# Designed miniproteins, single chains, continued (2), part 102

Each design is a single chain, and the fold is of that chain. pLDDT is the mean over its residues in the fold that is shown.

## One batch from the design tools (miniprotein)

Design m7755
Fold by ESMFold2-Fast:
Structure m7755 (fold): chain A 120 residues (1-120)
Amino acid sequence: AAAEAAKREAEAKKLIEEGNELFGKGDYEEAIELYDKALALDPNNVEAYINKGNAYFAAGDYEKAIAEYDKALALDPNNVQAYINKAKAYEAAGDLEKAKEEYLKAGKILGKEEKVKELL
């Protein structure tokens, strides 16, 4: 029912906020557990996938970070932040060519592809 869906979305949002507090403290593993609980309640929550990716990135697990950003992009293919974060994860992993490709995708969505090419 719509009321049950709204209740699950509200609980997921609360879990994301609690995960964000743990992330801010450097408790990345615990933050990821809360984001996973949020995604169990609201599996289409783009923010939760991005924040889970950010927690993996901060923990140094760039491959898992990229996988979570890809899940966010599967739901929202024009999400500029997910492309930028994915590019940063490739850059941190040493894959500069894939990082450039993701930055160019973000630039294209923003209508700034040529400007982004100048900076890369």
Scores: mean pLDDT 89

Design m7756
Fold by ESMFold2-Fast:
Structure m7756 (fold): chain A 71 residues (1-71)
Amino acid sequence: APTALSERERRVLMTLAAAEGEAVSYAEIAERVGISQATARRLVRRLEALGLIESERTPRGTVFRLAGGAA
């Protein structure tokens, strides 16, 4: 693979997979993975740059889901 994933990056992806296509906020990722929101933001930015997750702006803030399934 061109880029290896860390254990925490994999935990973020597993959290999004467990949401079954539902959009998840930074706060929810932080709580479910057991990390700070600042750490969640850093991990999410990297995963989005790798094309593994997608971001969406909502009235409640930015939310994230696994890439690979256009609705």
Scores: mean pLDDT 75

Design m7757
Fold by ESMFold2-Fast:
Structure m7757 (fold): chain A 78 residues (1-78)
Amino acid sequence: SKTQQINQAATDYAIALENGDKKKADEAKKKIYDLVSPDVGDQIIKLSQQNADYSRNGDFEGSKKYAQQIQDLSKKSS
């Protein structure tokens, strides 16, 4: 579904940020903007950048909040 594609692209972007993989981050970012409006895409990018920080610091509550926010944005964009 479109919702699953948005969630996967956001996840791919977050993982690429954690790994410092600029090429994979740019590919996932392009996919996000292909799937959603620019304003929603901007929100996903910002949330994914915040989640990369949560992951580096072992902040499980922050990561759970990120997952819920991405689900909500994906549903709203589908």
Scores: mean pLDDT 84

Design m7758
Fold by ESMFold2-Fast:
Order: C-alpha cells, then structure tokens, then sequence
Structure m7758 (fold): chain A 110 residues (1-110)
C-alpha cells in the first residue's frame, strides 16, 4: 500500500467536468484524512511539474493511473505526495474511471 499523505490536484482548465472531477477527488481524499490542494496549472510550472521529485500522474483514465502507480510502487518510490493533473478535455468516462481508481486506492489504505 502506498503511504499517500498529500494529494495535489492540478486543473489544466476550469471546464465543468474537470472541476467536478477535482471536487470529488478532493472530497474522497479529505474523508480519508489526506491533505488536499486544488489549483490551476500555471503554464510556467509545466517544466517544474515534470522535474518534480514527487509522483505526477495524468488523469487520462483508470488504466493510465494504475499503470503509473504500479511502476512507482515497483521502483520503491515514496509516494507520500501524489500530484494528479486533470486535462482540459476530460470526458465523463475518464473522470468516472479516475474517481473509481482513487477510491480503490483510498479503500486499500484502510
């Protein structure tokens, strides 16, 4: 089980679907006792996000997030801080898959 204690949710744009996804993820993380930050992506921070020592995952859907987390766990990386980027073109299906994956990770923490 990954020892996630802080979740940063970064929105590429404030689209209705991206905002709903961020609000649901923030709710689930807070209910699990995880510190949550929600913010807009600053274009000047793209390089800094890519060079971040912590884990960064793009919320393109459950399969992409699961693959990333599996690789990070296999490497023995300390995922105390996880950053999830929600793309501007997030579909309702991709949003639902991302929420379901995060929910499963939080339930596995219990």
Amino acid sequence: MLGIRRLTIVLEAETPEAVRTAEELARLAREAGIEVEVRLLDPDEIEELQEREGAVAVAAGAATLDGFLTIAEARGEDLEALTIVIPADTTPEAAAATVAMVRALLEARR
Scores: mean pLDDT 64

Design m7759
Fold by ESMFold2-Fast:
Order: C-alpha cells, then structure tokens, then sequence
Structure m7759 (fold): chain A 91 residues (1-91)
C-alpha cells in the first residue's frame, strides 16, 4: 500500500465517523424539535458526503492531488464546525 493510498483510507474512515455522529445528532435534534440544530446537522452531513464522494473518486482512480486533498480537508473542517454549532444549540 502506498502512503497516498493509506492517507485516503484514513481520511475515508474519519469522514464515515463524522457522518455517523452527524446522523445521530440529526435524529436527536429532530426528536427535540430543534429546527436550527436540524438545519446545521443536515448541512454537516452534506459536507461529509461531499468529502466522501471526492475520496471514493480518488480511491477508484488511484489519484489524490494536493488540490483534492485541500478540498477534502476544507469540507471536513466545515462539517466539524457545523456540528459544533449544532451541538451548542442542543444544550
């Protein structure tokens, strides 16, 4: 396994974890009727799904450019930020 391939698999696992946590948060927010938190968790899920799709395409092609990496890292950061904001609203 190349270092680049290993990095892709690690990022993919992190995105899967983020998606799982965000989906749990969404279900909790929906049950509580917290519409603002629901919106933020849905936006976080969309960011993680975009990152997942980019990583899946890179893995299928065997290509991961610095520009693709930067976009994936940006999407993950945005997803985490949205989840943090949603979590604050759930207190």
Amino acid sequence: MSEEEFELEVLRALVDMGLAIAKIGLKRAEKQGNDEAVKLYKEAIEKFEQARDLLDEALARGEFTPEQRAEVEKLIKEGIELMKKADELMK
Scores: mean pLDDT 85

Design m7760
Fold by ESMFold2-Fast:
Structure m7760 (fold): chain A 64 residues (1-64)
Amino acid sequence: SQSLQQQAIDYAKQGKIYKAWEKISQLSADGADPSLVKQAADSVAKNAGVPTSELGEQAYKDKQ
C-alpha cells in the first residue's frame, strides 16, 4: 500500500494538485510527524511550480 505522502507526490506529478493537497491535509490530520508533512508539502509545491507557502492557493485553483 502507498503511504499518504507517496500518494500526494504521485498526484502532484500527474498535475492533480488539489488531490495532492487533500492527501497532505489527511496526513497532517492523522497526526503524522510535522517534518514528514513539510517534506510532502515541499515536494508537491515543487511539482506545482509554486512556493510551499502558496501551495494551498494553487490547490484551490486546481480543484476538480
Scores: mean pLDDT 80

Design m7761
Fold by ESMFold2-Fast:
Structure m7761 (fold): chain A 119 residues (1-119)
Amino acid sequence: SAAIEEIDALAAATKERIAEIAEEALREGVSPRALLDRMALELYRFAAEVIRRVQASPALTQAIANAVADAVQAVRDLTDALLAAGVPREEAIRRITEAVLAALDAVTAEIKALYAKEQ
């Protein structure tokens, strides 16, 4: 469907922005926490654009918001664990980036499944 194609296109564009944020952070000495905050904003922005595009019901809007909030919390918990373990900045950035990209894939799949149930 056109809506599924647009969700996939938004996810792809969000992945590109996450990759750009990671590369900039590696070059510019950005902290792992600052990186995570930038990437979390991209995940929330993705959710907001999907909700707008598919004209999500209140129930679907809440489900999408919960999925993104849970994904962001999981990556925050990972970031805290990496910092507590003394993982070097560049390794922490790579691992956070991989976790954010995986979280975006999982959230995208969940959104598509939830949207399909309402059709």
Scores: mean pLDDT 90

Design m7762
Fold by ESMFold2-Fast:
Structure m7762 (fold): chain A 78 residues (1-78)
Amino acid sequence: ELEELRKELEELRQKYPEAVADGEAFVNGLLKASSLPEPSEEERLRLVVKYALAFRTIQAMLEGNEEEAEKLVEKLKE
C-alpha cells in the first residue's frame, strides 16, 4: 500500500501540483499542531493524498467544474 500511495501522490503532483503543495503544507501544519505521536510514512502519505484531493475538489467547485468535483468526491469517499 505504501508504494501505491507514492504512485497516487506522484500522479496527483503531475496533474494538480498546486493542490499537492497545499495538501503537504496543510498536513505539515496539522502534524506540528498535533499532540499525537508522529504518524508513519504511510499514514502521512495517505493524509497528503486526501487533502490534495480535497483542495482540488474545492477548487473545481469554485471553477464551476461539477463533473471533476463529483469524481474527486467519489475518490474521497473511499
Scores: mean pLDDT 78

Design m7763
Fold by ESMFold2-Fast:
Structure m7763 (fold): chain A 97 residues (1-97)
Amino acid sequence: GEEEARKLLEEAEELLRRAEELLRQAQQALEQGDYQKAIELAQQAIRLAEEALRLAMEALKIEGISKEDILEAIALALRAIGLIFEAELIIKKAQEK
């Protein structure tokens, strides 16, 4: 029910906050010329964002999910996709330099 959906969304939000912090650290490493560290941090951010996307998608399958939680799940899924894209760009830039 609603409680299960809320728990999944809260876990997804926490994973995305951690992924965003790793992405910031990856960008800083890239700017400092630490290409290996930038790649490793970006890969960690991708793993957390992929797990957050999975949890947000699982929340959408919960019977009785509220309209508010549906909108939150969609927003979290889009945020996760955006983070994965940004992290992949950091990896590409680090590999080209």
Scores: mean pLDDT 90

Design m7764
Fold by ESMFold2-Fast:
Structure m7764 (fold): chain A 80 residues (1-80)
Amino acid sequence: KGFLDRFYDLAKRALEGAKKLGIKNKEVELLQKLIDTYENKSYEEFLKAYEDARIELLGLTPEQRERHRAALEEVIKLRK
């Protein structure tokens, strides 16, 4: 229905495709963790897991971390 539902559908299909191809790398492991968090945890916990994955994969600069934190705070406010 919303953006998160579409993300989940696409991510789950991508993960299934990677598993069928026998792809085992850090990106696949992080994607699995994000899907598990989406299915079993709150939206706030999903956002935290997503941030952790981005830091690990992209090596966020201090400026990027600050912008990401501000964006997360805005998203949380919009859910009120």
Scores: mean pLDDT 68

Design m7765
Fold by ESMFold2-Fast:
Structure m7765 (fold): chain A 71 residues (1-71)
Amino acid sequence: KEKAEEYYKKGVELLKRSQEAATQGRLDEALRLVDEAIEYFKKALEIDPSNEKAKKLLELAQRVRDYLRAQ
């Protein structure tokens, strides 16, 4: 469970950095960071599938990724 929380927090930090990169117009970096965030949320959910916060942020990160790819 502790490892799941660590992966979740890493995903949150990467998603935040992705949003910051996107606001600066650094779309390639933002896309890379959101892809990394998605992988960490998936890892967190593999260990703790009941983590509702990780599920919600995974869905958000996937929508952010789709938005960035459309730019």
Scores: mean pLDDT 85

Design m7766
Fold by ESMFold2-Fast:
Structure m7766 (fold): chain A 65 residues (1-65)
Amino acid sequence: ASATRRLYADILRRELLEAGVPEEEAERIAQLLEDGRVDEALARMVELGFLSEAQAAQLRAVLLA
């Protein structure tokens, strides 16, 4: 992955940890984002109850712009 995508994934991992997501799960989600698997990363965050479906849709629009 590019350095920019890696940095963004690191920021997301930190935010997930601060929100109480377990470290292993935060790392998996960040890795999905780094790999460009945005829809899977967002779906996992919704499954964990970390994001609502509406919040995930908003973030998807931003991340895929």
Scores: mean pLDDT 76

Design m7767
Fold by ESMFold2-Fast:
Order: structure tokens, then sequence, then C-alpha cells
Structure m7767 (fold): chain A 82 residues (1-82)
């Protein structure tokens, strides 16, 4: 893929991950811990994909940022399963 294609694809995964994380937050507010945990895991996977694409594009700082967001989303998923 071109750098432009990698960056566009990364941005789409970033947007999808943000939506999944917000969906998890809303589910948690509604008391649906099972749905919240699933949504946070989806967000973590999408953040990982964004990180990998940013890394391939040479955007190291963005790759590290989204790797951190993926770890945080996985942590949130584990916390709501208690």
Amino acid sequence: MSKEELLRKAAIYETAANIAEVAGDISLELGDKETAARDYRVAAELYRKASELYEQAGETDLANEFRSKAIEAERKAKEVEK
C-alpha cells in the first residue's frame, strides 16, 4: 500500500475504535457490563490495527499512541467483567 493508503486506512480504524469505545462507555452507564466489555475489546482490536498501519506508514508517535489506547481499552474490558 502507498503511505497515503496506509494513513487513510489507519484513520478509518481509529474512527471505528473511538466509536466502539464510546459504545462501551454508554453500555456501562446503562448497566450492561457484558456488552461494555465486548465493545471495549472491539475498540482494543481496532486501535491495534490503527497502530500497525501507522507503524507501516512510518508514523512512530501515532503508532505508540494507538498501541497505548489499545492497552487501555483491554484494561477497561477486564475491569467491567468483575
Scores: mean pLDDT 89

Design m7769
Fold by ESMFold2-Fast:
Structure m7769 (fold): chain A 56 residues (1-56)
Amino acid sequence: EEELLKAQEYRSKAFAYRAIADGLAANPEQRELAEQYRQKADEYSKKADELIKKAN
C-alpha cells in the first residue's frame, strides 16, 4: 500500500533523472554530471523494484 506509493515516486524520480542524464550527455562538458544522474536514476529504479517486490 504505502510501499507501492513510494515505489511509484521512486520510478518517477528515476525517469526524471534519466531524462536529465540523457540531456547532459549531449554536452561533452557535462559528461561526468550525466554519469552521476544516470547512477541516481539506476539507484531509484532499483529501490522502486525492491519496494514493489516487498509489497507483494
Scores: mean pLDDT 81

Design m7770
Fold by ESMFold2-Fast:
Parts: sequence; structure tokens; C-alpha cells
Structure m7770 (fold): chain A 66 residues (1-66)
Amino acid sequence: MTLLVRDTGDVTHRVGFVLRLLGDPRVEVEQLSEDEFLVTVTGSEEYAEALLEELKADPRYEVERL
């Protein structure tokens, strides 16, 4: 699953987001801009859906499934 994620929060929120993703071996992250990230989930479909749901639960994230 590939997700386009925009973090509309402050710099502290973005740093936390990046550190969370970099710490996850089931996720590959490419930074497209200051607040936009391409997130490729290499783990299970169950994990990918759980991550999508987690990100959508926070209104500071704009998440598009590619």
C-alpha cells in the first residue's frame, strides 16, 4: 500500500511523524516536500490498513491512498 501523507501540524508534530516512520521496518518513507511524504507499507495488509486508520484519526494528517 502506498500513501501520500501531508502533515499540517507544526514542526514538532512533523518531527514526531518522521521519527515514528523511520523507526518502523515495515515502512519506507520518501520526503517529497517540507510537509509531504510518500509512505510505502511493505508489511502485511492488516498492518497497512491499521496505519491508514491511525493516520486518518488525526485531523492534522491529510492522507491519500494511491
Scores: mean pLDDT 81

Design m7772
Fold by ESMFold2-Fast:
Structure m7772 (fold): chain A 85 residues (1-85)
Amino acid sequence: DLERLRRELEELIYKAMEKEAKKLGVSEEELREGARAVAESAVRAVAAGRGEEAAETFRRNAELAEDPEMSEAFARIAELVREAA
């Protein structure tokens, strides 16, 4: 169910970026729109047979994240995308 995946990814991306967005003065609306766009892109990658590639990108983002909460969220995103591929 790609729509369920999109909703789950959107919430995880929002949560991962919330702290940084607040520090940078990004509005909740802008953050929500960004999270939705990234989630839609990931779902399109899964639908196109590039889910493993997309999952690897999120896994690398988790490794590069300095904030533990952000790192954990991106690792979870990577798992969900990989499982859907």
Scores: mean pLDDT 85

Design m7773
Fold by ESMFold2-Fast:
Structure m7773 (fold): chain A 63 residues (1-63)
Amino acid sequence: ELEERRERARQLFREAMKALLDGNYDESLKLYEEAIEALDLTPEQKEKRLNAAKNTIDYIKKR
């Protein structure tokens, strides 16, 4: 189960990066959220990672 969740998170992260590079920011954020949820992290760590993803997407949007 843990190994399956890690592999799923990796796949979702790759899809999120692809969507981000394609300019699909909303889809990218959704995929990042799914990837973070697939990781066995505390709610605190999940919030921190999600905020980091939002900041990264916002930064790329400005370019």
Scores: mean pLDDT 77

Design m7774
Fold by ESMFold2-Fast:
Structure m7774 (fold): chain A 106 residues (1-106)
Amino acid sequence: EVEKYIKKGEEYLKKGIDAWAKEDYKKAIEYFEKAAEYYEKALELDPKNQKARRNLAISYALKAAAYKKLGDKEKAEEYLKKAEEIAETLSESDKALVLDVIEAVK
């Protein structure tokens, strides 16, 4: 079941990125939120799952970037902070992946 939640999270993360590419930032936020929900469900079953934690942080970072595109600075800062807080708990390599995503969408 953990693997199914991670897979669903990855599917929604991809849909969010596809919506972002079309500049549909509202739809991107919906998909990134759904991705985060599935990664959180995976972490309820397996709190030590590094892939789910990393991808949750990435989902929050991308959601923050989408809010920034919509001019919602308060929501952008809130979700960026959530992404950074999770990133600090990751391995050096997984943290680097999250920080690369944050930098790419500035």
Scores: mean pLDDT 89

Design m7775
Fold by ESMFold2-Fast:
Structure m7775 (fold): chain A 68 residues (1-68)
Amino acid sequence: GREARLVSDSTDPAELKAALEAAHPEIRLSDFTKLPSGAWVAAVLEPPGFAVFYPEGDKSVLLVATAE
């Protein structure tokens, strides 16, 4: 398994999804769904896994976990 963590000034999960897919063309995400906790989750379609977007301090974090 592989984990990647991206830190951004953006509060929009769609912007981080686009940035991640541009930087890592091998990774494909579904659309994000907001949880009651305020975090956003998405499926990683290739390679199989999941992604979580959440606020951390004055930044936002995108955590991606895959089966690689």
Scores: mean pLDDT 75

Design m7776
Fold by ESMFold2-Fast:
Structure m7776 (fold): chain A 88 residues (1-88)
Amino acid sequence: MEEIVEEFKKDIERLRKQLAELKARVDSMDKLTPEERFELETQLALLAMQAAVGLNIAKRLNLPEEIIKEYEELIDEAFALSRRVREK
């Protein structure tokens, strides 16, 4: 179980880094072009999908609540950032 938990923690860290990069891009731009908006929305949708897959597997494996909550937070933050992208 320890090895499996470590792999999920690495996946969460990877997704967190991707989300932070996307957030930095959004925060650095006052207005987005239609192409930039489409790219960012696509990347955020893919990140949310990857986090949802991780969440489903973590639940099936009965992994610690800490892991489950991290995936739920990633999904929520990705959707919140997607809403911000649509407003720009």
Scores: mean pLDDT 85

Design m7777
Fold by ESMFold2-Fast:
Structure m7777 (fold): chain A 57 residues (1-57)
Amino acid sequence: HMTDEEVLEKAREKLKADMTPEEQAKVLYEIGKEALEKNPNSEVAKKLYDFAKAALE
């Protein structure tokens, strides 16, 4: 299980200060997708996934 807090911590750990917005979006997309697979009702994971998917378009 991934809690909403765990999703946010994982995003914080994986994001680097020198990443481009596109690279940040890809990282958030992967984290959100993985978290959503483990906990489909996580609002944070769903928002992260939707946000990153929109940013990559």
Scores: mean pLDDT 74

Design m7778
Fold by ESMFold2-Fast:
Structure m7778 (fold): chain A 84 residues (1-84)
Amino acid sequence: MYKLTIEIESERKEDVEKLARAVEEEAKKGAEVRVEFEERDGVYIARVEVEGSKKLVDDVAATAYDAAEKIGKSVKVEVKVEKL
């Protein structure tokens, strides 16, 4: 079992919500998803947590990177994978 944490940060709320939604939709295909949103000093942050198989966490991480590339420089993504 693996835990995946994806942290998405942008000054643009729409970019954070769009990326978080893409990640959540992929993760929901194989796992329960936890999503938290916050705002700090005009910066919007989403944290997405998923627990699952290595294949699932790898697929979800790939989705996050693909979505970030399509949105461009306005969004920052950090991905962490832990073996449980």
Scores: mean pLDDT 84

Design m7779
Fold by ESMFold2-Fast:
Structure m7779 (fold): chain A 62 residues (1-62)
Amino acid sequence: SLSYIAQGGRLQSQGRLDDALSLYQQALDIDPNNTSAWQGLGSVLRQQGRYDLSDIYYNLSK
């Protein structure tokens, strides 16, 4: 079975940014310390032009 992070990455590559965001958020609801999910969330926000929020999420993942 594909993980939420892997599915989020696939949706993001298809330009389905809102769907990718939802899957990364579901991964964080399961494990709030999931660095890959925080990085994925930040990456999606950058692609949506939400640069201020993406930097915060990237920093939280480190």
Scores: mean pLDDT 74

Design m7780
Fold by ESMFold2-Fast:
Structure m7780 (fold): chain A 77 residues (1-77)
Amino acid sequence: LRERLEELRERLEALKKDETLSPEEKLEKLAELEREVERLREEARRRGDEELEREALELEIEIGVEALELAVELVFK
């Protein structure tokens, strides 16, 4: 699960750096990534891994912030 969390973090960073993707494409990929992190957080919770659950929640929040920033750009530009 920790290796999976690190993979998801790397995917978020790659997505943030990708200047070739449209904001719409980024939002779609962020939504997919958020669902994967949510599934990992639920698995960590079921296993009683409080540290991993917290780290997954932190990543989920970071994904949400990035998605909100992109959505604001789409609506107002």
Scores: mean pLDDT 81

Design m7781
Fold by ESMFold2-Fast:
Formats: C-alpha cells, sequence, structure tokens
Structure m7781 (fold): chain A 96 residues (1-96)
C-alpha cells in the first residue's frame, strides 16, 4: 500500500540520517534531512493515520525516537519539539 511505502521511506530516511551523522556531515545538512523526515512523517499522519496498522504505528514510533536522539545530540531543540509532537500523536493512536 502507499502507507507501507511511506513507512518504509521514513525508515530509509532515518537510516540515511544516521549514516550522514556517522560520516561527519555538517549539522546544517543534517538539520535539512531532519526537516525532510518531519515533512514525510507529518504527511503520513495527516493523510493515512486511520489506515496505519499497530505494527506500522510502532515502526513510525521507533523511527521518531531514533531521530529525536540525533536532534538532541546536535542541540536542535526546535526539531526535538516538533518530533515529540508527532510522537505524542502516534502514542495516542497506539493507546486507542
Amino acid sequence: SLADLLVQQIEDLVAAIERAVAAGVPKETIERLIDGFITVARYLLDHFADQLTPEQLQRLLEALDRVIKIAESLGLEDKVNEIRQLKAEVERRLAA
């Protein structure tokens, strides 16, 4: 499904961000990659949230946690706050 494709894209984006951090890519570039991640995650939740399985929501939650750790390590407080808001929405949907 398109939702499956978007969840996979989110996981691929997280892996790419983690590799970029490990490779010493500049903070400004990592911040732009995180912005792309937030855009895709927000689009998925805005348009497909009601179609996501608990397993897909769990995968999204794990991806959000991975990016939060990166953003925190880089001192990107505004990005941490944006991702935590997305995480709270995913957690509410998992608890329902």
Scores: mean pLDDT 89

Design m7782
Fold by ESMFold2-Fast:
Structure m7782 (fold): chain A 98 residues (1-98)
Amino acid sequence: MEKVKEALELFEKAREAYKNGDYDKAIEYYQKTLKIAEELGDKVLIARSYQLLADVYEKKGDKEKAAEYYNKSAEIFKEMGLDEQAEYFKKRAEELKK
C-alpha cells in the first residue's frame, strides 16, 4: 500500500536524523510514521514506532517520555503474543525510572 511506503520512507528519514544527532527531526518523522501505522492498524509498525520514539527521547535525556513510549511498545507486543519483546521493553522502561 502507498501509505506503507510513506511510513518506511519516514522511518529512513528518522534514522538519518537520529544518526546526525537531530533528535527533534527524528521524533517528528517517527510521530508521522506512528500516525500512519495507527490508520493502517499495523500493530508491528505501531510497536516499532513507539520503541524508536522511546530510543530518541532516551538520547535527549527525557527519561519519563522514553519510559512511557517503551511501555506503550511493550503493550502492543504483548497484544501480538510477542511476550519476550514485551518483557524486554517493559524492563527498559523500569530501568529509566531509576
Scores: mean pLDDT 86

Design m7783
Fold by ESMFold2-Fast:
Order: C-alpha cells, then sequence, then structure tokens
Structure m7783 (fold): chain A 56 residues (1-56)
C-alpha cells in the first residue's frame, strides 16, 4: 500500500544519505559528492513517481 511504499522509499533514501555523509566525512572530491547527490535525487524522483501511480 501507499504507507509501505513510503516506508521503503525512506529506507532507501536514508541509505543513500548515509553514503553521502560518509563521503563528506572522508573528504571526497566535489565530483564524488555531486554524483551521490544526483543518485539521491534520482531515487527520490523514482519513488515519488511510484507513489503517484499508487494514488491515481
Amino acid sequence: DLETAIKKANEEINKLRQELEDARKAGAPDSVIAELEKKLQETIKKHAEELRKLIE
């Protein structure tokens, strides 16, 4: 259901956020940080699209 989909989205997004934070703490180059941010944004958009389909 919608609630379960939101929960899964949050879990995946949190995992990506952790990877991004780890990269920042390690002093990764801006290019690496930008790539992780893009991946996070794409994941957010994918889940938003899936949630949209569930409520339509």
Scores: mean pLDDT 81

Design m7784
Fold by ESMFold2-Fast:
Structure m7784 (fold): chain A 55 residues (1-55)
Amino acid sequence: SKLEDEASELAIELREKLKDEPEKLEEIGKEANKLGQTGDVEKVKEFLEKALKEE
């Protein structure tokens, strides 16, 4: 879906931006995965956008 593609793109941007901070990337990935298990792709996207904006 379009939302899944957008979330994937944001995840790639975060991995690139935080490549020197693997611990923080792991924590963000863990939370995003937890949100993804609820089936709420919109919340995953919102969380990733917020994480990217704070960096």
Scores: mean pLDDT 77

Design m7785
Fold by ESMFold2-Fast:
Structure m7785 (fold): chain A 55 residues (1-55)
Amino acid sequence: LTPRQEAEALIALGRMAASIGDNELAIKLYERAAELGKDDPELKAEAERLIEEIR
């Protein structure tokens, strides 16, 4: 897996966590995705946006 693919998987898992009300887990997963997406500014921005949407 490339870091980009792993970041996308973490974003998907975070969305599932948020859907069941586990906002704490969702935020942690999005933060990890943003870190892995260092070389992909679009993925980093998406992960940061998802964190803001939960708050």
Scores: mean pLDDT 79

Design m7786
Fold by ESMFold2-Fast:
Structure m7786 (fold): chain A 72 residues (1-72)
Amino acid sequence: AEKKKKEAEELKKKGDELKDTDPVRAAELYEKAAQLYKEAANELQKRGDYEEASKLYEKANEALFKALKLKL
């Protein structure tokens, strides 16, 4: 879970860096970050870490909304 969480955070930061210069690539990075946050949240939920899982689902949704805004 933690490894996927870290990778998601790195991808989100890269997306934030690129959003004004390359919005297509930034959107792709946000989508990948969202997927990794969701996977990490699923792993935490399976082992009973519901509070941390909830936070990661929230981060996944935030990343998806950022990607959606760049596609409009």
Scores: mean pLDDT 82

Design m7787
Fold by ESMFold2-Fast:
Structure m7787 (fold): chain A 100 residues (1-100)
Amino acid sequence: AELAVKTVELAIELIKKGKIKEAISILLGLIEILKKVETEEAKKAIELIKEAIKLLREGKVEEAIEKLKEAIEVLKKVELSEEQEKELEKLKKKAEEKLK
């Protein structure tokens, strides 16, 4: 899912700018969308994103970014419905607004 990949890339950019709380908010929103997919790839992506959030909360920024890069590779294999893609587009726009 291209939109999911872009959303994680925007979250990484927020992390690099020190906007950790904003990045976590975006990643939690992505988890809620992915929970509706019910595939093994979606479950793996959720697991990696949850690990990244835990690492961010512990101040382990570099390790969190590595987990998010792994999530990006898994998300390339995830297919989303039109409704899930619309929710994800809204989430992507929220991430872009937080970067300003």
Scores: mean pLDDT 86

Design m7788
Fold by ESMFold2-Fast:
Structure m7788 (fold): chain A 61 residues (1-61)
Amino acid sequence: MKEEKEKELKKAIEEANKAAEAGDTEKLKEHLEKALELATELYGEDHPLAQAIRDAIAELE
């Protein structure tokens, strides 16, 4: 898709990866939560990407 939300999703994932590399768990969680919102809106709750993001957030608990 070429929608603005897809670009925002990719940016949120990139920011999450940067936070993970820096060891910033709080920023990682923040960006993953934003990515989950966007992935759920674009692809639905049952999509593999949305499930992967939810699992990543759960691992931070």
Scores: mean pLDDT 80

Design m7789
Fold by ESMFold2-Fast:
Structure m7789 (fold): chain A 81 residues (1-81)
Amino acid sequence: MEIVEKLTEEARELAEEAKKNPSEEIIKKLEELVKENEKLLEEAEKLAEETGSPSPNLELLKKVVEESKKIYEETKKELEE
């Protein structure tokens, strides 16, 4: 799950950068990462339904989507306050 791990790390790095130097550009990048993660999860869920086989990757993707969403929401709130 190298791609999934990389996406989570990228979200964390962007959030840390946004806290040090808050900008709309960084928030937009975080939003795009969250959308990509959600799309990957949706495709993984669809594949699991079609094959009838649970995937360890599906659980990990759900966790990554939740984590990246949390990072995005927290960062956005800090910039909007």
Scores: mean pLDDT 73

Design m7790
Fold by ESMFold2-Fast:
Structure m7790 (fold): chain A 69 residues (1-69)
Amino acid sequence: PVPELDLSDAGDDLEALKARVVQWLEAARPYVPEDKREEFDRVLQRARDATSVGELGDALAEAGRILFG
């Protein structure tokens, strides 16, 4: 199963939230179908490049669509 995402230690710290989300996305990558791998890698890059919690949340939502439909 896809690993659980835990943001409890991050609060409102964007760098801490990004670290948690990127770690979760990297851990979830092996569960991505091959045909969606390129799309998922773009989402992972958007998470790394996020400059706000909103941008990070958008990337996380898109990753969820790729992983869970």
Scores: mean pLDDT 79

